# Designed miniproteins, single chains: the designs that were tried, part 84

Each design is a single chain, and the fold is of that chain. pLDDT is the mean over its residues in the fold that is shown.

## One batch from the design tools (miniprotein)

Design m2902
Fold by ESMFold2-Fast:
Structure m2902 (fold): chain A 88 residues (1-88)
Amino acid sequence: MAETLRRVAELSEEAAKAVEEGDIEKAMELAGEAQDLLLSTPSMRPVAEAAQQAGKQAYEQSGGDEKAALLATSKTLAEGARKALEEL
C-alpha cells in the first residue's frame, strides 16, 4: 500500500512537471502508469475517479486543451496519493 501510493505520487508529480515543461508524450506515459497503479488498488478508486473528472472538466472548460486536461489529472492524482500516504 504505502509503496504503491508513493510511486503514484512520484509518477504523477513528474507527469505534471513534464506538462509544464512541454513534454506531453512523457507526461501521458507517466500519468498512465500512475492511473494503472491506482486502478489496481480498490481502496484508491475514488482518487482515480476524481482525477478522471478533473481532467474531463479542465478539457471542457479550456475548449479542448489536452495539456490542461493532463495537468489537472496529474495534479489531482499527486495530491490524492500524497494525502493517502500522510493518513497511513
Scores: mean pLDDT 79

Design m2903
Fold by ESMFold2-Fast:
Parts: sequence; structure tokens; C-alpha cells
Structure m2903 (fold): chain A 100 residues (1-100)
Amino acid sequence: MEKKEEILRLLDEAITLAQKALEVSKDNPELQKVLEEIISLLREAKRAVEAGDFDKAREILQKISEKLLEAYDLAKDNPEVQELIDKIREILQKIAELLS
């Protein structure tokens, strides 16, 4: 498979999971803010990949990984959100392998 197309598909999956996490986090404003930042960064990573700027995509993915750790801690009382974050982290790991 073409690596660029696979990365774009994985980013779309991550965006969908982050949107689901945001929807189930309505009672936690701090978590919602971090999830909105993650969605914004995922969309920026997608634009970088579409442009063929894989160096920029790697930088953005690193920022997303930091924000996911923050979101995971904020979601300690919400196991559904933690499961969604874990799935996003698995997707980002696959993207990192494709970018290597």
C-alpha cells in the first residue's frame, strides 16, 4: 500500500476517535479543551501529510502525543475516554512506524 494513503486513513480514524472522546467528555471542560486541541493538531498533521511535509507531520504528532498524555490524566474518572485515548495512541504509533 502507498504509505501516504495509509497515514491519511489512520489520521482520519484518530480524528473520529478524538471526536467521540470529546462527545462523551461534556461534563469535563478541561478535558474537552485538550481534546479540541488534539483534534486541531490531528487536522494539521493531515494537511502536512497531504502536502508531503513528513517532517512537519512528525513534529505535530509529537505535540499530539504530549496532549494525549495530558488528556489521559484528565480522564482518570472516565474509563471510556481513556480507552479512546489508548486507541488513538496505538494509531499514532502505527503512523510513526510508517513515517520511519
Scores: mean pLDDT 87

Design m2904
Fold by ESMFold2-Fast:
Structure m2904 (fold): chain A 65 residues (1-65)
Amino acid sequence: MSDAEKAARISEELGLSEEQARNAVKLVALGRENGFTDEEIAELLSMNLGLSEDQARAVVEISRE
């Protein structure tokens, strides 16, 4: 799945803006490349984008597909 497709799915399923969804995809990719765990990435999403814990976890899961 492309980053654009991931962002579109995140926006549609979680009710996030397209910009928030794009930033979420970028942050997940950056975190994984730096060896962060899924839990650490979810925490970064919550802190940097204001996502709830449930939304942050959903972003991480969508990004695996």
Scores: mean pLDDT 81

Design m2905
Fold by ESMFold2-Fast:
Structure m2905 (fold): chain A 71 residues (1-71)
Amino acid sequence: MEAELRAQGRAELERIIAAHPLPPAELAAVRARVEAQLAAVEARSGKEFSEEQREDLLLQALAAAAVARAA
């Protein structure tokens, strides 16, 4: 169930991003912001994020940016 829910969520985020493509500069800015936020949380908590968690958070941020750009 967890893998299926993750796949469903990822597919929905990818669909949103594909519908509202971001220019390369904006993609780079969103990625930099997410990495900075993750680094700050890791420094504060001592917890490391997995590659899958980092990718999920990046996709969520990209989808949110795509929707905001379209509005």
Scores: mean pLDDT 77

Design m2906
Fold by ESMFold2-Fast:
Structure m2906 (fold): chain A 61 residues (1-61)
Amino acid sequence: SLEENRKFYEIALNPENTELLRKFLTEIYGVDEETADKIIEEVKKNPDNVIRIILEFEKSK
């Protein structure tokens, strides 16, 4: 579980994997396409904070 979480975050931290990050946000986290686009744009600006950004958007539901 910890190992799998690490791999997920490694993928999410790489902005080159935008399509994969989009699928994780929409299919796993259940956010809509518009919210996923906002998160992806924020991750591109602050890639080191992707985990915090995802959690913040999920919490604002």
Scores: mean pLDDT 64

Design m2907
Fold by ESMFold2-Fast:
Structure m2907 (fold): chain A 70 residues (1-70)
Amino acid sequence: MDEHIEKAREAARRGDVEGVIRHGVEAVRLAKDEGEKAKAASEVLEPAKRHLDEPSFLKVAKAVGDVLLE
C-alpha cells in the first residue's frame, strides 16, 4: 500500500495521470479495511488535486472512487 501511495505522489508531480491512476487504484485495493481504503484514497487524491489540472484530477478521482465504493 505505502509503496503505491508514494509512486502515485511521484506520478502526480510528473503529470503522469495514468501512473497516478494505476498506483492509486492498487493502493486502495491493497488496503485491508474501510478506514485504510479511505486513507489511501485521500493520500492519492490530495497530491493529484495539487499537481494535476482539473480534467486529469477528475479522471483520477473517478478511478479511485470506483474502487473505494466496491
Scores: mean pLDDT 82

Design m2908
Fold by ESMFold2-Fast:
Structure m2908 (fold): chain A 104 residues (1-104)
Amino acid sequence: LDALRAAALQALDDLKKTSVKAAKDAGDKDSIDRINRLADQFRDALAAGDTRAARAALSALVKTGVEAAKKIKDEKKSKEYIEKIEEAGLKADGALRRLAEALA
């Protein structure tokens, strides 16, 4: 369980860092604040054992990161961030699913 929790938190941190970088490159300060809030919601939900709430926060964070990346003026850089955010999101969802199965 501790290893599965650590994996979910690490995947969240990777997703958060990539999403914040994309929002910074887009000049989207509102998305940075939203990403930080959603990451906190994920951590709080995970600490409470609420994997459903954690998954909802994760889904919203991925969407926020992708929308911020779409605002980047350099289309090539925008596409690279979208791919990285989606990949990090899939890793986080996979880690959370494994944790949810272990808690069931």
Scores: mean pLDDT 87

Design m2909
Fold by ESMFold2-Fast:
Structure m2909 (fold): chain A 112 residues (1-112)
Amino acid sequence: LEKKVEELVKKLKDKDEEVRIEAIEELIKLAKEYPDLVTKYAIEPLVEILEDKSEDPLVRLKAIEALEEIAKYRKEEVLKKAKEALKKVAEDESEDYALRGKAKNLLEKLEE
């Protein structure tokens, strides 16, 4: 199982956008059953995807969805590791409107 999470984290850097999206969706599913393991390996790589302005906006939106799912179980860890990235995206007017909205909504939820 740990090896599967590590392999999914490696797939987050795959050259194929669809492979990256599938890896994020699998991490979302695993976050429900194995929140400690996903929290340990996936938060930082997901934050890197979110901060990468050259990344596809849909992949970045999926990264926020994954961080939101992990936060249902490990809110403090997501807040600690993702707060600055979420704030930067939410406040950056050059970013996609939907991406900014999702980042702002998650940040507000984490700070409650």
Scores: mean pLDDT 86

Design m2910
Fold by ESMFold2-Fast:
Structure m2910 (fold): chain A 81 residues (1-81)
Amino acid sequence: SVVFTTLAEQVFHISLSVLREIAKELGLSLSDVYNLARKIQRFEQENRAPLRGENYQRFLSSLSPKEQRLFIYLHTGEDIS
């Protein structure tokens, strides 16, 4: 077995197989998930702190509607479309 963790798995703490299923359910690609993970990583690096309550508003305002839908689903388990 080969054990690799992608950036998306590291950021969301969700397995690649589950992330692929979520993307499919939302009509999105795995690349959409990866792009969101990279945005979160860059935001945390720029702020030198994890994404949390006081900086959520600033982060969310930088996201497209598609990225907001994916972000909320990954954090709540609910589709808001």
Scores: mean pLDDT 76

Design m2911
Fold by ESMFold2-Fast:
Structure m2911 (fold): chain A 74 residues (1-74)
Amino acid sequence: SEEEKAKNLLKGLILNDPEKAKEILTKAGVPEEKVKELVEAGKAGDVKKIEEIVEEIFSDEELAKKVVEAVLEY
């Protein structure tokens, strides 16, 4: 699905280019506090923390749709 594709791309981006992930997530309207937490987890290589926060973001259907659009347009 587009959602699963976006989640996998986003997780990879957070790990490999956390500053780019920050730009995308901020544009999508993810709260600043969650963006900061994801960037720190990405810089630390904390895969479990990244997965937990990404799943939390995607539990909000409206926010998830905006994130999918923002990720897939990059």
Scores: mean pLDDT 84

Design m2912
Fold by ESMFold2-Fast:
Structure m2912 (fold): chain A 80 residues (1-80)
Amino acid sequence: RVYPNTPAVLQARAAAVREVTAALKLADAQGLEERLLQFSAEQLSTLTPEQLATLPEVGQATASTLLVGIKQRLQDEAEA
């Protein structure tokens, strides 16, 4: 899918990252949110768990959960 950098897409991306990060109850949720928001919506939708797990705050299991949650939220926004 193609995700243009519209205000709506950027807001949906920020909401998806924030929601999934908060649900995982991570100690440095704000720092992780800031790192993830450096990626475009297209990059977030195509990231593998291995690519995300290179971040210091994120292990393989957390990376998989974050990517599934973010991709699902972006899909829901695109379909709505």
Scores: mean pLDDT 62

Design m2913
Fold by ESMFold2-Fast:
Structure m2913 (fold): chain A 71 residues (1-71)
Amino acid sequence: AAPAISEDQLLKGLAVVAGLLRDHPDDAAVQARAIALLRELARKAGRERTERAIRSHFPEEADRLLAALEA
């Protein structure tokens, strides 16, 4: 099926996830919520599209975000 969200929505969602992971590194509950949001974004946008957006727009957080998608 076609992706359900716009590129702008995907990028804004990824920015929220990256911010939560950066600002709350030791808060397991916040980390879990951020990862759940990331997985929901990947489900709606598709894995490949989400990975490309991460690598292109969030290079500083890319390793962490991509690892969370593989888990």
Scores: mean pLDDT 81

Design m2914
Fold by ESMFold2-Fast:
Structure m2914 (fold): chain A 70 residues (1-70)
Amino acid sequence: SLPSDAEVLETVAAMYIALARNALERGDKETAIELAEQVKKIADEMEKLGNKESAQRFKKEADEILEKAR
């Protein structure tokens, strides 16, 4: 069976969070910021699809990455 649109967005957001965290560990703050901002956009789309709980989790993780990149 094909995943739902919400499940696809969750998978993409999770991958971007992992990549952003890896970028932070390498000191690549610019890439980490860019990826975290993309996660926030994906989370907004998740909220529109009714997946509010997952959207809130990903927004929190993205905000934590943005704070560390400062």
Scores: mean pLDDT 85

Design m2915
Fold by ESMFold2-Fast:
Parts: sequence; C-alpha cells; structure tokens
Structure m2915 (fold): chain A 57 residues (1-57)
Amino acid sequence: MEEVKELLQEAMDLSARGSQARAEGDEKVAQQLYDEASRKVDEMAEAAGRAQRAEAE
C-alpha cells in the first residue's frame, strides 16, 4: 500500500496550504485546497479497500 502513504502525504501538504491561504484571508483558495485534500483521502480509502468512511479520518 505505497499509494496510501503517498496520498496521505499529499493530503497533508494540501491541508497545510489551506491553512496558509486562510491566514492570508483567502477563504476561497483554502476551501479549494481542503476539497482537494478530501479527494486524496477518498483515493486513499479506495486504495486501502475501504469505502468513503476513511475520508473523514
């Protein structure tokens, strides 16, 4: 499950970027980045053989 680790790393990076955009007052960009992070988590759940349940964690 090497893909799971890679997707997690990407989700973390996107989340960090989202926080930065928020600090800059760019709510729109922050939402966009969080949405992408959420999609990475969804891909991670698929790779792990799980449903979207894992996307929340």
Scores: mean pLDDT 73

Design m2916
Fold by ESMFold2-Fast:
Structure m2916 (fold): chain A 63 residues (1-63)
Amino acid sequence: MRLSADVIDGELYIVRTSGNTSQGIKATTPEQQEEARRLLAEREAKRAAEIAEQIKRGLALLS
C-alpha cells in the first residue's frame, strides 16, 4: 500500500494505492489537508533532491 498526494485543479487530494486499485480522497478537513501537504512536501523534496544531485555532481566534481 502506498500513500501519495496530488494537487488537482488547485485542490489537495490524498491518493491510496493498493494493488491495481487507487482511490483519491479530496482533502476537505484540516487534518486531511495537513497530511496531503506533508505528502506533497516529501514528493517535492525527492524531486528537488534528484535535480540538485545532478547539478551538484556537475558543480562539485572539482571540489
Scores: mean pLDDT 73

Design m2917
Fold by ESMFold2-Fast:
Structure m2917 (fold): chain A 76 residues (1-76)
Amino acid sequence: MTPEELRRKAVEAAKKGDLVSMTRYIFELGDATGIPVETEVGIVLRAIGLELDGASPEEIAEEVDRLLDEAIAKTA
């Protein structure tokens, strides 16, 4: 699976409220791209925090997509 497909699947999982699958795809993306584990954990914790604060799945997905875009850009 390409990094672009992994990012898309992570965002799709977040849109469905499936934070477990989102987390799996984020770690698979990190393995493929070299994103540091600390950055991956930070993105997951941000998504969980937004859910606990009552953010919609769409809002969580938008933030996760933004953070993954930034993390990938820093790795290149």
Scores: mean pLDDT 85

Design m2918
Fold by ESMFold2-Fast:
Structure m2918 (fold): chain A 97 residues (1-97)
Amino acid sequence: SMLDKIRQVGSDILAVLREAGATERQLAIVRDTLDDFFNFLKKNPSVQSLGYRYLQRVYARTKELIAAGASAKDVADRMMGELLLHYTVLKALAKES
């Protein structure tokens, strides 16, 4: 299902951040944001496909920054900013549906 794909990408993001040396506190903040994002998409089926594409972009960018040698903190900060921006767009679109 689309929700299973969304859950998988969220798990993949957490895994690469952990491997990059993110602290338990940083991982907890990211997990809470991803959980909020997932629960929003679960309640708003009309934006699930777009939300999945946005999470894939966040995941790709996270991997790119890690490969470029960015610190776990910088990667987490940029990922959180991107995720929150996408969440804002998805909330606006869900209201139109």
Scores: mean pLDDT 85

Design m2919
Fold by ESMFold2-Fast:
Structure m2919 (fold): chain A 60 residues (1-60)
Amino acid sequence: SDEELIEHLRKYGEPTEIPGVLKGVYNGQEYVYDEKRKALFPTLEGARLALELLKQEEAS
């Protein structure tokens, strides 16, 4: 479940260049979790793009 995935990333995941974003492997698949926004991404690039789009919407 998503909750088990998130808890696994919190316990075994690594911090990324983006504050509050963790990266790790769960069931042989790479995942990225944004703790602040409670969002899961398949890649760090996906998380970065989503954050940039959100910033544009908030700043515009």
Scores: mean pLDDT 73

Design m2920
Fold by ESMFold2-Fast:
Structure m2920 (fold): chain A 87 residues (1-87)
Amino acid sequence: SIDQDIADIMSTDASVRAQAAANIMAQITRDNAQQIADGLMDIARNSTDPTARAIAIGVIQRMLRDHADDFSANMQQQMQQVIADIS
């Protein structure tokens, strides 16, 4: 599920994190874009693991590059702000 893929970004296993990032990018639609953005922004802001934060930021950057049209302008601005403040 997309919720499991978002959770797996915080995995201690690098292979699990990489697969979760790939799964998110492959599954993103207008219908789940808000859920994905909210989950990844939460990880980027609040995770105690700097690797998990970096992976979440990387996925957000790829989503804005490749799937921007699936997000509202306000959501795109929020994601860009998270990247600017935490990267």
Scores: mean pLDDT 85

Design m2921
Fold by ESMFold2-Fast:
Structure m2921 (fold): chain A 87 residues (1-87)
Amino acid sequence: SLEEKLLEYYAKVYEDLETININSEDPESLEVGKKIAELSGAKLVKASEEEVQETAKKAKPREEALRPEIVKEAKETLNEEVRELRK
């Protein structure tokens, strides 16, 4: 599924990080962060908004490098699902 591919993508983005800083005030961010941490092996740490932004800055170069690959995989997954609906 597209959601699985997106989670795998973010797990790769954060795989070089020992910890992932998350804003605990946002329940949706906390749930997504837990799933990414489980896949990447990183530890979830409750942090301030500033620390969350620092984690995002560290992940951004890898996110940009891996984005073409995940866009291709997501497009292929979506096209396959559309083809199955047209059989």
Scores: mean pLDDT 68

Design m2922
Fold by ESMFold2-Fast:
Structure m2922 (fold): chain A 74 residues (1-74)
Amino acid sequence: SAEEHYEEGKKAFENGDYEKAVQHFERAIAEMPEDDPRLPEVLRLLAKAYEKLGDTQKASEYYQRAEAVEARRR
């Protein structure tokens, strides 16, 4: 489920396993509805994980997506 992938992604991120964190966060996003209140947080965590991996382009894309989701909500 989205919740399981989100939790596993956070554990991987805390453990410094950014590649595993990316995999879990991408799965969580794929399973989340557009109105899920966790979506902006998951997008930021995914962006931060890509940043840690040196993928600055993907990090920028996901930070922008997180801002767009929050702007759309209020």
Scores: mean pLDDT 85

Design m2923
Fold by ESMFold2-Fast:
Structure m2923 (fold): chain A 66 residues (1-66)
Amino acid sequence: SEAEKLFEEALKKIEEAVEKGDYDTANRILQEAIEKLKNSDISDEEKQRLATRLLLHYNILKAEKE
């Protein structure tokens, strides 16, 4: 779905920003992706699931690099 594509693209960009040590950019991409998911036409449950997955991946990436 378009929402899943948005999730995958956001995750890739977050991973790239974290790899470069650009945590401000990674956090901005995360927040923008969550906002876009909120405005998508998927269910509220799926929006919450995808947003939670992005947050978890972001936290794991930060812990791994720091």
Scores: mean pLDDT 81

Design m2924
Fold by ESMFold2-Fast:
Parts: structure tokens; C-alpha cells; sequence
Structure m2924 (fold): chain A 56 residues (1-56)
């Protein structure tokens, strides 16, 4: 729900920005601190975007 909602709300954004924004959401939950998204968070964001596109 949260992932799908974020991707839907950012559907007009460039794919790179959608991935980065979603990765920040994952990174905030798994690792605290103001920093660029982790590689793991970016990988999860890409997978979520791909799944969202496949579900459409």
C-alpha cells in the first residue's frame, strides 16, 4: 500500500527521482540519518517500481 501509493503519487516524476524518493523512505526506516540512500534501499526501490509497472 505505502509503496504503491508513493509510486502512484510520483508517477509524473522521472524514474530516477521516483527510485531515489522511495529509497529514502526505505533508508529512513532501516537506517536513521540524513544521507544518500543505501545500495540496498535503491535495489528495493527499483524492484518495487518494476513490480508496480508489471501490475499495471
Amino acid sequence: DLVARVLEATSDWPEEQQIQFLAYAYDTRSDSGPAPPSEEALAKAREALEAYKAAT
Scores: mean pLDDT 70

Design m2925
Fold by ESMFold2-Fast:
Structure m2925 (fold): chain A 72 residues (1-72)
Amino acid sequence: KEKEEKEKKEILEKIKETIEKYRDKIIEEVSKTHPGEEAKKGIDNVIEITLEEIKEILNMPEEIEEIKKKIL
């Protein structure tokens, strides 16, 4: 039980790192053509939707909420 939760947390950390890298890359690309706060809000909304789907898949709502607080 604890081993399974630890493995899920390790996977979540990798997912978080991947999302952070994609967020930065997307913001950089979008800022070249559409600089603005609205574009950044759109990207953050997509990340939030992605994390909600991951929450359903992994059934780890508390850990996903902590990741949201750190990324968004």
Scores: mean pLDDT 73

Design m2926
Fold by ESMFold2-Fast:
Parts: sequence; structure tokens; C-alpha cells
Structure m2926 (fold): chain A 70 residues (1-70)
Amino acid sequence: SEAQALALARSGSLDDRLEALKLYPGAAELLAQDADPVIPGLLRMVAEDQGPDANVALQEAAKRALEKLA
């Protein structure tokens, strides 16, 4: 659910943040506001993912969040 994804996005764990993005791609914008130096790297990895688990909605959300960080 969106509420569960937003809670995971705020937990501070890298694994929880990745899970939040999988559940709700819009969580990328919330993560971008967190000022944690790991987040730009995480968002870039998601945006550039070409693996079998790659998700277009996730990639687009990560790209938009990165634009707000620039």
C-alpha cells in the first residue's frame, strides 16, 4: 500500500527504501527530500536498471526525483 511504502521510505534502511520504491514509485520524491547522501546513488541505480526486475514506473519516478535534487 502507499501508506506502507511511505513508512518504509522514512525508515532509513537502504533495503526498506528500495522496497518502498517497488511498492510505490512516488516514494522517490519523498526520498529525494531526505538529504541522505546515499539517496542520489540509489535513485541513479534505479533509474539506470536494465535487469529483468527493471520497472518503467520506478525508473521514471527515480529520474523525476533526481531532477529535483539537481
Scores: mean pLDDT 69

Design m2927
Fold by ESMFold2-Fast:
Structure m2927 (fold): chain A 65 residues (1-65)
Amino acid sequence: MSLRDELAAEIAAARALGSDDPALQAAIARAEAVLADPNATDQQLFDAMIDIAVQVLRLAVDRVT
């Protein structure tokens, strides 16, 4: 898959969590903006995926602790 397909999948997975966490919602909104930009660089797509992953991991840790 392309980085765009991977980012779209990460956005869908993050949304499926059903979390209203403001930091996760902000990361999703930023990622959607990057995905909507046809001129987005591979670096911007990758950074958006990492941003979502960091917020998802933070919420997973908060849930366990």
Scores: mean pLDDT 80

Design m2928
Fold by ESMFold2-Fast:
Structure m2928 (fold): chain A 92 residues (1-92)
Amino acid sequence: PLSEEELEREILIAMLYIQKSVLIIAKDSVLKSDYPPDVKKQIIELEDQAISKVDKAIEALKKGDFESAQKYLKEAHDLVKQIKELEEQAKK
């Protein structure tokens, strides 16, 4: 049986895997979009960086390094904001 703290960590890790899946789906949607090739390249590069940051956050949580996990999640969220801005510009 898992302790309460271990269960909370596992739930958080599971939520991060869901976030990673959403990023992968978003990347596939951009690849299939009619956005200009240069914009697609920029968004895909940012998506790949965001996915990498989520993976690093998951690994940090598995090691009990909550400080590093929080840092990587902040970096991933900042990248997602940049992606949203580029997509909004591409739709005009």
Scores: mean pLDDT 85

Design m2929
Fold by ESMFold2-Fast:
Structure m2929 (fold): chain A 75 residues (1-75)
Amino acid sequence: NKIEELREKLSLDELGRIMVNVDNEEVIKELAEKYGVDPELIKQLGEIERKELSKLLQAAVDKAIALNEKRKAEL
């Protein structure tokens, strides 16, 4: 799997940069040239990682909202 091979080559900082810049064609192209892969593969990896982290982030946000609503009702 080319996506898994690419993921193993990337640092956490570079993976984060991809996730934030999936809509930025210039950043995606730069990273694709650096790793010798297709820009679509970089974008695809960023979208997969975003979906996976968004589930964890949504759970954390939902918990924070519930805690804030409870605090607001008590204060």
Scores: mean pLDDT 74

Design m2930
Fold by ESMFold2-Fast:
Structure m2930 (fold): chain A 77 residues (1-77)
Amino acid sequence: MSPEQVARAKEHLLEAIKKVRAGDIDGALEHLEQARKAASSDSEVVSLIDQAIEKVKAGDLDGAIDHVVQALQRLAP
């Protein structure tokens, strides 16, 4: 991933956490999809984002945040 792709993915993942905490499920899913597109070259990050999307859809918001945090940790140096 380029530094620009990492920055975009992190921005959208952080916004997704904010939307989940605010109860904005549609906004959370939109930001997770944008993060997935930015992170598309890192299959492990994509897998974590896909798991977060499924958790949001299932109403498991704590599980969704856990997977988003794991994706953010994977993107950290």
Scores: mean pLDDT 86

Design m2931
Fold by ESMFold2-Fast:
Structure m2931 (fold): chain A 97 residues (1-97)
Amino acid sequence: AEQQALEARRQALEERKERVGKMGRDAITDMRNAGKAALEASGGSVEAMRAAIQAAVDKWSERFRKEFSPEEAERLAAGLRAQGDRIATELANEVAK
């Protein structure tokens, strides 16, 4: 009985890990697309691009707070903020070319 409970918990953790990984990838794609769209709409405004990426980070951070514990949600949000900064730097460098 205890071994079946541990197996079920392991499967639930693996499924949760897969879901978290997919949401992370979707969030990164959403941030990059939002940044690119803002650059196109503004005629190359890095400020508009950064604002659009930040809005995407905030949107995904709110989703994490609804689905995860406060500690997990903050960890995931911190990861998204770091990725948002990276994407903003990459897109700003593309505009500078």
Scores: mean pLDDT 82

Design m2932
Fold by ESMFold2-Fast:
Structure m2932 (fold): chain A 57 residues (1-57)
Amino acid sequence: SKEEYLAQISELSDEVWEGAVEAAVQLGLLPSKPKSVEELAKASEEALRGILQLGLM
């Protein structure tokens, strides 16, 4: 679920989070780099899944 993806993303280190969201913007999953996890609540579940996959690579 979207809430589970947000919870897992919040557990990523700041370095992993930075890389994952920047990659997501480059891949078109996000329109712009979010400033906080709270901004991700506006993203689609598909975008959140993609960010998690990028962060866990």
Scores: mean pLDDT 76

Design m2933
Fold by ESMFold2-Fast:
Structure m2933 (fold): chain A 78 residues (1-78)
Amino acid sequence: SMQQQFQQYQRGELSDSDLSDQQIQVRQQRSRRIIDRLNDQSRQIIADNFQQRSDQLRQQGIDRMADMWDDLADYARS
């Protein structure tokens, strides 16, 4: 499913804390396209999952990746 594909991106991204702005933007665009294809209920679930990931990464000092996940959570809620 598209939700499972999106979760695979999340796992891959955890190892790339030093991504460039361009790489982050490309990942955000891909993720947003996947989110756009989800129903409202799935978008809420994904938003909560992204917020949890953002919070965990921020606690680890990986602020740049945390900001990306936070932006995606906000997008999924909109």
Scores: mean pLDDT 71

Design m2934
Fold by ESMFold2-Fast:
Structure m2934 (fold): chain A 70 residues (1-70)
Amino acid sequence: LQLTDSQQRILELLKSAPEPLTVKEISEKLGLSVKTTRENLQALEDAGLVVRTDSAAFPSKAVRYQAVGV
């Protein structure tokens, strides 16, 4: 699997985060646009490296993402 610099940075952020993060939170932490973050998250999800979470602990409308294998 070939990861771009942005994809690698997103994956490392999610691996080190204490909880799943929204697209907006990832964008703000890494200084990326929401569009760029969303596109990179979709690529990482397609690669099986991140997953979307619908945890009952986060009953918000915002979709959260977490790294696989953490």
Scores: mean pLDDT 75

Design m2935
Fold by ESMFold2-Fast:
Structure m2935 (fold): chain A 100 residues (1-100)
Amino acid sequence: SLVEELRKAGEEFLEALERYARGEASEEEVLQAYMRFLHALSRVMETLDAETQARARALADELVAAFSRAVRAIKAGDMEAAREHLRRARELLEELVRVA
């Protein structure tokens, strides 16, 4: 299903960020995983009714913000902040998948 593809793409992006934090992945790999996630999200959003789409969009905006904070923390070498933002992103991904 499209929702299962969204979950998988989100989990693969989270794994890419964790590998990037460990110095095991390039910024290019992270960008490619992010683009796959955005594509999967777009496909799911197109299938939702207006009310569900509004709720999913709010969660997606929070998730993207958490991803951005995680990347900034990793680049700054703040691994404690990176772990917290990745934890929040994982929670938001699970909520998004449940709503969709």
Scores: mean pLDDT 87

Design m2936
Fold by ESMFold2-Fast:
Structure m2936 (fold): chain A 66 residues (1-66)
Amino acid sequence: MSREEIEAQLDLMGVPETVTRRQAVTIISYLTGVPASQVSALLRERGLPERLTREQVVDVILELLR
C-alpha cells in the first residue's frame, strides 16, 4: 500500500488526528496483519509517545509493509 492508500483507509475508519498508543496498535495490526503484541513491542522499542499523530501511525504502517 502507498501512503495515500493508508491515509484513505484511516479516513474511512474515522481515525482522528491523534490517537492513543493502544488505538494505534489496533489500527496498525488491522491494516498490516502484524500481531498486536508485535506492534505494541515495536512502538515501545521506538519510544513513541502515549499519543501518536496520524502521520506517525502512517509511518509505522509503511515500515511494516516494506
Scores: mean pLDDT 83

Design m2937
Fold by ESMFold2-Fast:
Structure m2937 (fold): chain A 76 residues (1-76)
Amino acid sequence: DVADLLVAAWRGEAELSEEEALRIVREHPEAVAEAALRVGEALGLSPEETAELLERAMGEEAPEVVAAARRLAAEK
């Protein structure tokens, strides 16, 4: 699962090249959003707070990731 791989990379349990990370953002925006929400939860953030942080960090570069994160946050 791509989201599991991204969370493992955040924990330092897996390595992703910069090129591979950029490809994942482009090809799998929902998996990036899911991983970001899981990381946010581990940091004590609400799903809505995590989606807002994603919009500030990546809103112009990856609007599909932000849209997916907001949709997933609304489902929780």
Scores: mean pLDDT 77

Design m2938
Fold by ESMFold2-Fast:
Structure m2938 (fold): chain A 64 residues (1-64)
Amino acid sequence: MEKTQELLEQAKRLDFTNAIEAVKKFEKETGKPPSAESVRAGMIEDLLGGTVEEVYKKIKEAEK
């Protein structure tokens, strides 16, 4: 809980607006508060320019 708030403050400070909005959308759709893991994943997605899942999938496909 406390760690989620700190991550959201970091996201705001670093202009990770897309990550913040994605986390809020998750909360609205699921009715659960955003987790630290969700905030962290959103920040990583902003840094990578794509979703973590998409990047991971491409890596797995390249291993074939």
Scores: mean pLDDT 64

